# Ledger of designs, part 12: designed miniproteins, single chains

Each design is a single chain, and the fold is of that chain. pLDDT is the mean over its residues in the fold that is shown.

## One batch from the design tools (miniprotein)

Design m415
Fold by ESMFold2-Fast:
Structure m415 (fold): chain A 94 residues (1-94)
Amino acid sequence: DLEELFEAGRLLQKGNDAYHAGNYEEAVKLYEELLERFPDSPFRLQALANLADAYMKLGEYEKALEVYKEMYDRAPDLDWARAGYKEAEEKLKE
């Protein structure tokens, strides 16, 4: 449990570092690895949020919409997830 928690946290940190460096494709890869290897991690929601943001930066609006929808379906009271969903949907209409 502690080793899994540490590794998941490390992947989130590396993904965030890549995102802040503008390496959005690498950030996506790291967040997806976290979500695949540690699906029940306490970092899952944050990894999904950051993954969606990275997809938005890459212009991958359909993928961002799918991630925001997953977050909205699980936690509909997350105003920022609803806002992200709407933004991605509006980008797809352009």
Scores: mean pLDDT 82

Design m416
Fold by ESMFold2-Fast:
Structure m416 (fold): chain A 92 residues (1-92)
Amino acid sequence: GPMAREAGAQAQKAAEQAGAGAQVEVTEDSAVLTLTGASVGQAIAAIGGATEAELLGGKATVTVDGDTVTLRLEGMSDEQIAQALQTVADGL
């Protein structure tokens, strides 16, 4: 929804300012944030230190592959997705 799209754009800008590449895709009830070119440690710190983990009862999934980190959020409200993406932006 609109809140998640705004938060996603903020996360993308924060990642770019940190020297990372970022891609954000937002749907009605899901979002995918992909961070590339950042150190794995920096990306892991930004998402709270989770790697290859299911968070929030499986609604958030983190995958680390080299210097690429993917955060997938599924089955969440617009507000919940926005909060998660804003947390990533604030951590970068």
Scores: mean pLDDT 72

Design m417
Fold by ESMFold2-Fast:
Formats: sequence, C-alpha cells, structure tokens
Structure m417 (fold): chain A 71 residues (1-71)
Amino acid sequence: MAAREREELRRRLEELLRELARMAGLSEEEVEEMRAAIEQAIAEGVALEDIIAGLEKAIEALKRLAKNPKP
C-alpha cells in the first residue's frame, strides 16, 4: 500500500509548500522551482518523509528569522 502512503505524504508536502510560499513571499515561479528540486531529490532516492521533515524545519527557521521586522 505504498501508493496511499505516498499520496498522503504528497498532500502534506503541498500544504507545506503553500505555507512556505506565503511565509517567505515566494512567487509562483519560485514555488515551482522548489517543487522541481523536490522531485529531483525523490528521483535520487531521498525519502518523501525526509523531504517533508526538512520543509517543516525550513518553515520554523523562517519563523525565527521573521522575528526581526527590519534587517
């Protein structure tokens, strides 16, 4: 039943990408570039679960960086 597990993980990945885009102010083009990079990582054998964990960490890191309203 790997297909169903992968479908659930892909749904989470899409949610995280959308959240990251809103938080970081990414353009649609930049989101598509990130999606392409993720697809490449999956093709290279990186587990989708690890990619999701990485995105969650990136979002948390951006939240911490966003604490400063001006550079």
Scores: mean pLDDT 75

Design m418
Fold by ESMFold2-Fast:
Structure m418 (fold): chain A 66 residues (1-66)
Amino acid sequence: GASAEAYLAQGERYFAQGRYDLAAKYYLAALSLDPTNARAWANLGRALERLGRHDLAAQAYARAAA
């Protein structure tokens, strides 16, 4: 199966394409394999901001900072 790093990389590619919904999906897939990945939490926060989900973005950033 795909690694957490592979899901994170796919999410970053979708984010670069403006596909924030798909970016968030792949960041969540990375976090399902490694919930301690601060980079995946931070990237999820950025995708959620772009989707207008500001409260969820703040929660994702808080997890990235922990």
Scores: mean pLDDT 89

Design m419
Fold by ESMFold2-Fast:
Structure m419 (fold): chain A 98 residues (1-98)
Amino acid sequence: MVSEEEFEADVWIALVLMQIAILKNSVLRNPNLEEAKKGLEFILKTVEEAIKRLSPEQAKRIIDEAISALRDMYEQVKDNPELKKLVEEAIKKLEELR
């Protein structure tokens, strides 16, 4: 069984991954740069809020999971150079939080 801190981290990871999945599905159906930018900014804000509340070990885990999910999104949107750039910038900002 996971600790209470690990459980809280898992909930934050699930929230971040859900936000990324929703954004990915939205931009794949209707690529809108303003909505993509707002969605990515909201994901970054959610990760920043999570890392303030968690240990460094759990914070790193959330950052790594978010980067992995955004790299998957990058592969799905790579045919759109503007969306690709927005996802790359979001990944870079998360890497800076490590």
Scores: mean pLDDT 84

Design m420
Fold by ESMFold2-Fast:
Structure m420 (fold): chain A 76 residues (1-76)
Amino acid sequence: MPWSREELRRFLARRVREFIDWVRKHRPSPEEARAAGERFIEEVEAELRARGASDAQVAGFRAALETLTEHLIAEL
């Protein structure tokens, strides 16, 4: 079934928290963090596309997660 806005928001918030916690616990190199971030983005993009997200919405999400990854790297 397609997600409601609330279900989508909860899913994204949970996935983002899991990624942040992983980076903080493992303290990867910048290259390792970017590689892990890309895998995380690909998993979430696949779910978003399966739920009917447009290419523009997927691209916007990707840009936001890439920005988050760089901020997390800068805090390491």
Scores: mean pLDDT 77

Design m421
Fold by ESMFold2-Fast:
Structure m421 (fold): chain A 97 residues (1-97)
Amino acid sequence: DPETIEFNNYLLENRLSEEEREEALEILREIMKKMGASEEDIERRLELFRNDDTPLAIAIRKIILYVSKGKNQDLIEKLKASSPVLAELADLIEKNK
């Protein structure tokens, strides 16, 4: 799908900074704590996710950061439209921020 390829290339070219990536992971950690996840489960999930640099992992980090901060609404909407998983994640972050 050409639109999917174009958007995936956009994500790979427009990664979060190192500081923004760590902020997104910290936000996810606090949300998982609020949802009752154990510290062991949280650290395992964060470690698996920290170094992933796939378009999906980049999109997940952007959703976590932007939805939590209430910024970049146009990109949030585009990310939600690209995948049901990203739409569900955005709703989860919004409920637990």
Scores: mean pLDDT 80

Design m422
Fold by ESMFold2-Fast:
Structure m422 (fold): chain A 97 residues (1-97)
Amino acid sequence: SKLEELAKKLREAAKIAEERGIKEAAELARRAAEAAEEGKLEEAAEYAIKAAEIAEEAGDNETAAALYALAAELYELLGKKEEAEELRKKAAELVSK
């Protein structure tokens, strides 16, 4: 159920990115959700990070933070604790205004 929850949240982030006109981030977030549903956790995390980077470049720190946080959760499931912590730090910095 954790992967189903993460995939749902990735789709929610994709919808927000699409509504905000960040089409490339939305597409990558959808790919992240699909990869998560297929159990391809590393691919899912990589797509989510790429989506977050594009949202950040577009100035949407809220969407970027959400995507970095979801990528961190995917890396935790992979046992990549250090990578997960770095992504959580990036997410926190983007919303601490």
Scores: mean pLDDT 88

Design m423
Fold by ESMFold2-Fast:
Structure m423 (fold): chain A 55 residues (1-55)
Amino acid sequence: SPELEALRALLEEWAATESLAALRTVGDWIVANAPAERRAEVEALVREALARAEA
């Protein structure tokens, strides 16, 4: 979906530029506000972004 593609791009950009703490805080908020039907996909995107920020 366009929204998930935009979210992926934003999270990938933030993983490269923002602190791990900031990305974790924003990621938690995004997951908490995700629709139930998309929550697993959103959680996966956030997890991947956090892994990239740690690398």
Scores: mean pLDDT 79

Design m424
Fold by ESMFold2-Fast:
Structure m424 (fold): chain A 70 residues (1-70)
Amino acid sequence: LTPEQIAAAKEALAKEKDPRRRAVVEAVLGLMSQAEAARRAGVAPSAVRTAVAEILALPPEERFSALTGK
């Protein structure tokens, strides 16, 4: 991700209402660990880990869309 894409993803994160999606985005951006993000969102750490791996496996363009709420 470019610095501009990271900034846009952080702006989208501020508007995200789904705790699970917020946790996944925070973990992908490196704002907190996957375990801490899962704990704060009240979801299983394995679910956050799987979702993060899926996003990181996407091409850069699709990854950006996933982080900004396509």
Scores: mean pLDDT 73

Design m425
Fold by ESMFold2-Fast:
Structure m425 (fold): chain A 81 residues (1-81)
Amino acid sequence: MLKVLKIHALMGSRSAAERVRREALEIAKREGASVIVEGETPSGMVTVVAVVTEDKTLRELPLREMTAAETIEAARAAAEA
């Protein structure tokens, strides 16, 4: 079963959020797991999801501000993978 890791981060800027996104992808590659990062930027909450599929192909969602519904759906999809 795929492992899901959740990371919470304070992101004071867009560039900080981008750096955290890259770090989450590296963790996903190293652990072979889906990684969800939640944080806040000046423009709103940002969620980054790195998903490992059944064939272990890593896929990322672009760094963006997500609604609560989108965040829940992304987390569910990652957990079910």
Scores: mean pLDDT 55

Design m426
Fold by ESMFold2-Fast:
Structure m426 (fold): chain A 64 residues (1-64)
Amino acid sequence: METGLETRRIREELLREGLSVEEVYERLRELGLGPSEEQLELLREIAEKLREIGDAFQEELLAR
């Protein structure tokens, strides 16, 4: 889910273990894992930037 951090956390907890892994695999497939090292680095940078923005903007929500 792109919409919210809360949804992502709930999904991971709700799915516990087995289901979560399957869903992660499917999402990674859609993104195309292992296309190139540069693309992987870009994905990582984007994830980190989104994380920082999310923490700053949703600080109160994440504290819960």
Scores: mean pLDDT 54

Design m427
Fold by ESMFold2-Fast:
Structure m427 (fold): chain A 62 residues (1-62)
Amino acid sequence: MEEEAERDAKRVEELALQHGASPELARSTARVVRRYALEKGRPLTDEQIEAVARGAAETDRL
């Protein structure tokens, strides 16, 4: 579970950067995702990972 949360967080960070988010925002979003996954005890779906990453990049553009 911890390994999956770390993997999901890493994917969110990488996708957010690919979508144009700043490194600081990408890292911050990844930390929130990791904490949420650990608290919930469930990994994120690929769709949720993509949505979170895109949202971070869009927020950075505002």
Scores: mean pLDDT 76

Design m428
Fold by ESMFold2-Fast:
Structure m428 (fold): chain A 65 residues (1-65)
Amino acid sequence: SSAEEEIENLLVRLYLEGKISPEQATEAFRLALEGRGEEAAELLLKAGASKDDAQRFKELAETLK
């Protein structure tokens, strides 16, 4: 789905910006697929993602079914 692709694109960008590790990207994506988008967004925020990026991830994860 477009939401899944946008989630992957956001995680790749955060990785390339040095804000998250590959392990954090994999865990955030897994949590999003499990319907745990809020936990995934918190993980990204704690890793170094901006509040805007964490909020965008949460919104994308909420549309991912």
Scores: mean pLDDT 87

Design m429
Fold by ESMFold2-Fast:
Structure m429 (fold): chain A 84 residues (1-84)
Amino acid sequence: DVKELVEKAKKLAQEALDLAMEALKDESLSHEEKLQAIGLALRAIGLIIDADHMLENGASQEEAEKLLKEAQKLLKDTQDLLKK
């Protein structure tokens, strides 16, 4: 369902922005750790934008879902970095 994938993309985009802001505000993180976490979140946002564009253009839902799963993995990696 295209509508479910669009809503999933919207939620993942918000999660990515929240994680990037958390990394930026975390005074316990080194400069290097902040850049790494923000970089992963920005890469996830890029994949989400690509997936949304694919869904808008009538591309394969399966390919869009694959990009959203890759974005979700990057956000998990970002969360793991912030927890260490």
Scores: mean pLDDT 81

Design m430
Fold by ESMFold2-Fast:
Structure m430 (fold): chain A 65 residues (1-65)
Amino acid sequence: MVTFKLHNLNDVQMRVLEHELLKEPGVLSVEVDFERKLMRVEFATEETAERVRERLERSGVGEAL
C-alpha cells in the first residue's frame, strides 16, 4: 500500500481521481482522507504503483509518502 499526499485538488477533484484510479488495472483499493488530503492505494503490481506515482508527481497533484 502506498500513501500519497494530494495537492491542488478540491474535494470533487479528489473523488474523481479516486474513481479513475479504481478503474485502472492493478489498482486493488483506494482510500481518500479528504480532511488530511491523503490517498492510500493498494496495488497488485510494482509497475502500476510506479506508473501512478510518476503520473501524480509529474502533474503536481500528488506525492508518495
Scores: mean pLDDT 84

Design m431
Fold by ESMFold2-Fast:
Structure m431 (fold): chain A 68 residues (1-68)
Amino acid sequence: MLEEVLEKIREIEKRALEETKDLTAEQREEAEEITRRAMLEAVELLKEVLDEEKREELERELERTLAS
């Protein structure tokens, strides 16, 4: 489950970059910021239904994924 969620997040990010190729650099930054905020909100909601152990794993993986 957790691996699938993180994989979906990466796929969405990759797809967003692909679809925004023709935008200006400023428009791309705005789109990325909106997408990033939406993903963080979704992750916070998911943490409500996850076990303590899986929440800690999600937080570590999220930091690594967003740092990339």
Scores: mean pLDDT 69

Design m432
Fold by ESMFold2-Fast:
Structure m432 (fold): chain A 60 residues (1-60)
Amino acid sequence: SELEKLKRELEETVRRLREVIAELRREAARASPEERARLERQIAELEEEVRRLEEKIREL
């Protein structure tokens, strides 16, 4: 069904976003304080996006 396909696509997107977040966290660990602050803000934005997508998946 289209809903099952959408759910799988959203779950795949969440998995890929989590991989990006993990990579950014590794970069932040090696970064200067200024660069780390920028990366931490990006991580927070991506974590919020993941939270929104997971909520949408639960509603399907």
Scores: mean pLDDT 88

Design m433
Fold by ESMFold2-Fast:
Structure m433 (fold): chain A 85 residues (1-85)
Amino acid sequence: SAWAESAAAVAAEAARLAAELAARPELSPEQLTAALIEAAMAENAGDLAGAAELLDIAARQAEKAGDLELAARLRARARELRAKA
C-alpha cells in the first residue's frame, strides 16, 4: 500500500495548497510555480481532480497577469483532467 499512501499524501497536499491559494486575491510568482508543480505531482499520482483545481487557480492568475494564452492552455488541460477523472 506504499503507492496508496503516497497518492493520498499528494492528494492531501494538492487540496491544502488549492485551499490556501484560492483564498488569495493574487498569487506571487513563487505561489504560481508551486501550484503548477503540485498540479503535475497530483496528475502523476492519479489525483486528476486536484490537479485540475490547481490548474484553474494558476489559469486565473495568468489571466490577471494578461497571459491569456497560458490561461487558455491551463484551462484546457484542467478540462481534459476532469474528463478523465
Scores: mean pLDDT 81

Design m434
Fold by ESMFold2-Fast:
Structure m434 (fold): chain A 64 residues (1-64)
Amino acid sequence: MIDLEVEVTLLHIKGYLAEKAGDYDTAIEYYRKALDLVKADPNAPEETRQILEEALKRVEEKKA
């Protein structure tokens, strides 16, 4: 089984690659999935949540 931390990291990487490709809708979907996993995990570092929230906000601003 893949740990939640590993899954969050993979989703963050997928979001980053989509963002670099200019596919902001796909980047938003991956960042939201990663953030949902972090919010569901009480042991997740607050720093990880902040990084994902900032990444999501950045991509949403680029799309707007």
Scores: mean pLDDT 80

Design m435
Fold by ESMFold2-Fast:
Structure m435 (fold): chain A 79 residues (1-79)
Amino acid sequence: ARAAAEAAVEALRAGGAPEEAVEAFRKAAEAALAGDDEEAREYARKAAEILAKAEGLSEEVAEAAAERAYAELRALAAA
């Protein structure tokens, strides 16, 4: 779980994601591993919003992506 979350953060950085998005995703993963669902959801949304804005996507698409990112993080933390 923790190793997989760290690998996911590094994959985002290697893929050229903005540093702010990488940092937000790292905080989301740490919160998910600690069982802090509210913190994990908040940071997952922030990371998805930064990524969506970098790609020129709408806020509506960013919000949908954030909800998916949170679900992925919860699955990753549970594995």
Scores: mean pLDDT 70

Design m436
Fold by ESMFold2-Fast:
Structure m436 (fold): chain A 53 residues (1-53)
Amino acid sequence: LKEVQERVLEIAREILDRKLAENPDASLGELLKWVVDSTVEARKKVLEELKKK
């Protein structure tokens, strides 16, 4: 659902922002890894919410 997609992006952004705030000197490689990791984590959280419904 479109709503699920939007929620994933919102959660991923929150996770990424937190990592960036904690690691301001992160390399580009680390930033890319965090983008992937945050997206995967966000998807899992949203899917878990969806399964409860």
Scores: mean pLDDT 76

Design m437
Fold by ESMFold2-Fast:
Structure m437 (fold): chain A 83 residues (1-83)
Amino acid sequence: SANQRQAEIIQELLDELAKLLASPDTKPQDLINTIKKYYEDLDEEVQEIAEKMIEAIKRGDNKEFFSYLSQLYQKALELQKLG
């Protein structure tokens, strides 16, 4: 289903972000580049979350970044439940 495919794309993005966040060599631009790589494959509402994540990274706002990361995870779970 479209919901399942979107959930898979979000999960791939989350997995890549998790790998980067676990690495001491990761720079803010690496996170931005990863989000941009997936951006065109994301639904409109998820793109809005992704844009806000990029803005938070550029400002160095870790609280906002992790808030949007949590929203992205919640959206993936919601889409999986819808089938």
Scores: mean pLDDT 87

Design m438
Fold by ESMFold2-Fast:
Structure m438 (fold): chain A 94 residues (1-94)
Amino acid sequence: LQQQYDQLYQQIQQTTDIIQRLQLGIRLQRLRLLMGDTDRAARGARLISIALRNLGTPSSLQASQYARLASDYARRGDIDSALQYLDLAIQTLS
């Protein structure tokens, strides 16, 4: 997990495309949940949700809703539901 985290962090820093950057950001929050860093994952998902909403496309608005739900479930300690909604957000942006 740490190696995947380090690779995603590097990719995010080198990516200039906003959609790719947000998709990598969602994957980073997914890894944080798997590593038990639930608070940072919830905050990250919330910020990604706001950024996606601001893009205003149909796919980004749908992905924003999924990222918001992931943040809310993570805060409740429902990690399985949070992971499912992060996966839906990634699929929506693909």
Scores: mean pLDDT 86

Design m439
Fold by ESMFold2-Fast:
Structure m439 (fold): chain A 87 residues (1-87)
Amino acid sequence: MTPEEKAGKEALIAEAEQQLAAETNPERKKILADFIEALKKAKTLEEILQAEVDTLKALAANPAFSPEEREAFARRAAALEELIKKL
């Protein structure tokens, strides 16, 4: 992992931890906690992007979100999966 990729990972973890601290919905808290854990375990850019895909898929499957929000999360996950294929 390059110094820039490591800095990006640490920034994503910090942002996700801030979101987790402000989150009140228990299902969203679980998704954010799982995302933070996955980011901490990631050793490559591919693993960082895969953690984001897994999180977006979890959000897309959550019935607490509107159908429009779930569809948007699913589209973002698909776009990131295409990006991973190019790595």
Scores: mean pLDDT 80

Design m440
Fold by ESMFold2-Fast:
Structure m440 (fold): chain A 71 residues (1-71)
Amino acid sequence: ADPAQREELERRLRELEEEAKKIPDEWMKEQVLEQLELAREALARGDLQTAQLHLTAAESLIDYAKIKEKK
């Protein structure tokens, strides 16, 4: 696998973990953390495509949570 791509996905994972901590909705936070855990497992296996899929899903959930929390 491409080591530069892996490092970038690991960086995205850390950034999304930080964003997930800021989600006030506990249910949404748990959904995001689940996707991030699946991404971490995929990275551990060297499955960069699956890791990218789960990171993208987590990012979409974070964006949705931010929209949903607007008063």
Scores: mean pLDDT 81

Design m441
Fold by ESMFold2-Fast:
Structure m441 (fold): chain A 60 residues (1-60)
Amino acid sequence: MSPLTREAVRLLEKRGFVLEERDYPRVERLARELGSIEAFRELLATRSLEEIAALLQQPV
């Protein structure tokens, strides 16, 4: 797992998400599309939990 993906998973868990290993590829894709952990933090700060969950459920 990349350092970017690991930190993204930690941030989601801190927000109250319960993630399984099967969810990690979706988290990795979202983090890569945003390009940085700072952009990922901004997403988590500006979006509701429901919006974030919908983004994580989107197919690759």
Scores: mean pLDDT 77

Design m442
Fold by ESMFold2-Fast:
Structure m442 (fold): chain A 82 residues (1-82)
Amino acid sequence: METPDELVRRAIEAAEAGNLDEAAKYVKEALQQMLPGVKVTDEQAKEIATALAEARRARENGDWDAYQKALTRIVKAVNKAL
């Protein structure tokens, strides 16, 4: 079984490649392991994957505003699923 960290990494890589369906699959698997009982839709999972990729890119570029915005999107999407 893949760890949540490995699944998040795969989700980011899939999202950066434009493969949002694959990215959503990894996000759902990671969330199921980290937060049992949280169910996200395919659209919510794609949103989280896109925001994770945006956060990684912003961090690499030193764009603090974009990084914070991406983190807020992740938190908001997860909270909507609770």
Scores: mean pLDDT 80

Design m443
Fold by ESMFold2-Fast:
Structure m443 (fold): chain A 59 residues (1-59)
Amino acid sequence: SKEEERKAVLREIADKLNEIGDKIDEALKKARKKAEEEGLSGEELGELFRELIRELLGK
């Protein structure tokens, strides 16, 4: 049925979004760990965050 087809597509989208969310969460955890270990300034932390986001998004 169209409802089953729609549910299948929505489930696939949700799964892909969850995967992206997991990658973002992992990148955030790495950034926090590095900031804590290295005592990064707010500006340095901001730049690290921008670099990790660029890596996640590909370019």
Scores: mean pLDDT 74

Design m444
Fold by ESMFold2-Fast:
Structure m444 (fold): chain A 76 residues (1-76)
Amino acid sequence: ISDEEIDAGIAEIAMGVGDLLFKKGEYEEAAELYLRAAEIDPSMAAEAYRKAAEALEKAGKLEEAEELRAKAEEAA
């Protein structure tokens, strides 16, 4: 397995755990995992930033959510 394949796998796990935390209402923790996924696998960056923005918006961190939405649009 190459480094890029390992990174993709780790990023997918981070996204999945983030989704689980989001469903549990742990929005700040979910956003943290989505941001980690974007850092690990840039090909997931657009979706990860979008999900992190939604999580931060649910957590009441509106300014941070706006910044991440802008990053998601740039990465798309």
Scores: mean pLDDT 80

Design m445
Fold by ESMFold2-Fast:
Structure m445 (fold): chain A 94 residues (1-94)
Amino acid sequence: MVEKLRAAIEKMEEAIKSGDVELIRTVAIALGVEMKELAKEAEKKGDEELAKLAREAARLFVQAAHSKDPEELLRLMEEGLRKMKEVLELAEKR
């Protein structure tokens, strides 16, 4: 999990730097799904803190994927990136 989260963060940072809106949107869709799955797994294990952060990250990525404004897409992705780094920090403490 931790290594997969680090790889996802790196891929997202590269997508944002590329300025390719379609690539950024594709990454947002993929990360939204992954964060929802992580939240469900954390909830099953009784980790409410990790589940909450993963749900917040998933919500941001879903909003980003549906945004028609490239500037809003970038802002939501950057917020999602910050939340995903918080998820990684919590996951590393296990």
Scores: mean pLDDT 81

Design m446
Fold by ESMFold2-Fast:
Structure m446 (fold): chain A 110 residues (1-110)
Amino acid sequence: NLDSLIEKLEKLLKEDPNNASVWYGLGELYYKQEKYEEAIEYYEKALELDPDSKAAALIYVKLGELYYKQEKYEEAIKYYEKALALNPDNELAKKGLEEAKKKIEEKKAE
């Protein structure tokens, strides 16, 4: 049950608001519920607490995906590039970057 897991993790944040892993976990749960505005908020907080970890590279990919869904392709590109700066072999970030660049080229042709 996603709602009960969210409630449990939010209680953990009240005990330790600086736990980047719990912020990230809540971001992932909101993402699964398609609550993308909440997912972005929790992902950004996780990055504020731990910006340079290998986990941060995964968060940058998720933010790229979310901005791509909003058709904010330039923002998506920036996040995919940040993911690749931390992990150059990230195939999801490489693919997302290619797809977002293609969308910008398609929009310029309109």
Scores: mean pLDDT 83

Design m447
Fold by ESMFold2-Fast:
Structure m447 (fold): chain A 59 residues (1-59)
Amino acid sequence: LLEEGDRLLAEAAVLAYEGRVEEARRKGQEGIRLLEQAGASQETIDRARAGFEAALANA
């Protein structure tokens, strides 16, 4: 779950960089959900969310 969540967030960041904002948003949300389900710390979830939002803002 943690590895899958991290993979989805990384893929979402790449898609955001490529301008595929809607697909990036879907994958990013799924990645964050998997991290939450895996019991990741709030700090890890907050950092992942912030990084993903920053990637979308720069797309």
Scores: mean pLDDT 77

Design m448
Fold by ESMFold2-Fast:
Structure m448 (fold): chain A 75 residues (1-75)
Amino acid sequence: MEAVERLLKVIEEKASKSTSEAEPSQVERLVEALRELGASEEQLKRAEELLKKLGPQEVHEVFGAMGDAAAERAR
C-alpha cells in the first residue's frame, strides 16, 4: 500500500494546482492501474475524484510515477 499512498499524494498535489478536466478514459485507466498496485476501494474513489481535476500534462506525469511505483513493487 505504500506505493499507492505516495501516488495519491502526488495526485493530490497536482490536483490542487490544476483546474483542468481529464478525459474519462484516462481517469479509468489510471484507476485500473492503481487497483493493480493494490489500492483499496476507498483509495480508488478518492483517486478518481482527484484525477478528474488533472490536465493532460499532469495525467502524463502521474502515469510516469505509476510506472516507477510498479517497478519498485515488483522487487
Scores: mean pLDDT 72

Design m449
Fold by ESMFold2-Fast:
Structure m449 (fold): chain A 57 residues (1-57)
Amino acid sequence: GPLREGAERGIAQAEKALAAGDRAAALTSAWHARKMAEEAGDQELVERAEELIRRAR
């Protein structure tokens, strides 16, 4: 659904931002992805977003 798709896109954007060294953009994208994943009930996506948040800080 839209929330899960939004979470997947946010995770992809966060990974791209981390690869580019943009920790601020990565953190923002990962936070939005985590919220969408939580609302979608997708625990795997929540865990992936939380890992990206830890890496971006």
Scores: mean pLDDT 87

Design m450
Fold by ESMFold2-Fast:
Structure m450 (fold): chain A 59 residues (1-59)
Amino acid sequence: MEELKEKVKRQAENLVNAVKLAHPDPEVIERVQKLADEAYKSGSPEAVRKAAREALALP
């Protein structure tokens, strides 16, 4: 559980950083940050993957 939590946290941080590089729009960044935070709270790496795909599908 703790090792998984660390991986989920790192994936969430990487997702937010990637979106900041691709989309400097603060509204998009805030939405991705919320998705990453929810995925981290759930402790599910699959939720982070889903959030990443949805974030990258945003204009």
Scores: mean pLDDT 69

Design m451
Fold by ESMFold2-Fast:
Structure m451 (fold): chain A 76 residues (1-76)
Amino acid sequence: DEGRKALEEGDYEKAVEAYQAELKKKRDADVLTLLGVAYAKMGDYESAIEYFEEALKLDPNNRVAKLALEAVKEAM
């Protein structure tokens, strides 16, 4: 997966582009969560929070999105 590879390599802009392309095909809570992670790693906590909240609207039980949202809010 190109998005996951970009995240592992620290290319967060490429990860964002890859995951945005995936969202155009299917609105998916895990993909929204990965977008939030990429924005958080770039220091864009506002965008990260928005994507984690969108992920939780689709899947309120998404543990990764819940934990990531809490971590970003503590970092602000």
Scores: mean pLDDT 82

Design m452
Fold by ESMFold2-Fast:
Structure m452 (fold): chain A 64 residues (1-64)
Amino acid sequence: MEELEAEIRALEEQKRALREEIEELKAQPETPENRRRLVTLESALGLLEAAIDFLRELIRRKKE
């Protein structure tokens, strides 16, 4: 239980860091390199969100 909650906290921290990096990148001039980096970061953010949702669902089901 505690291990899963710690994993979620770690993933949420990574998600916050990625969101900040995405916002900083969006504030920069649009270059082909910045566009590629933005796509990569947005993809990583989507995967982190899916992982967090999956782990939260597992915790919810185990508490019942």
Scores: mean pLDDT 80

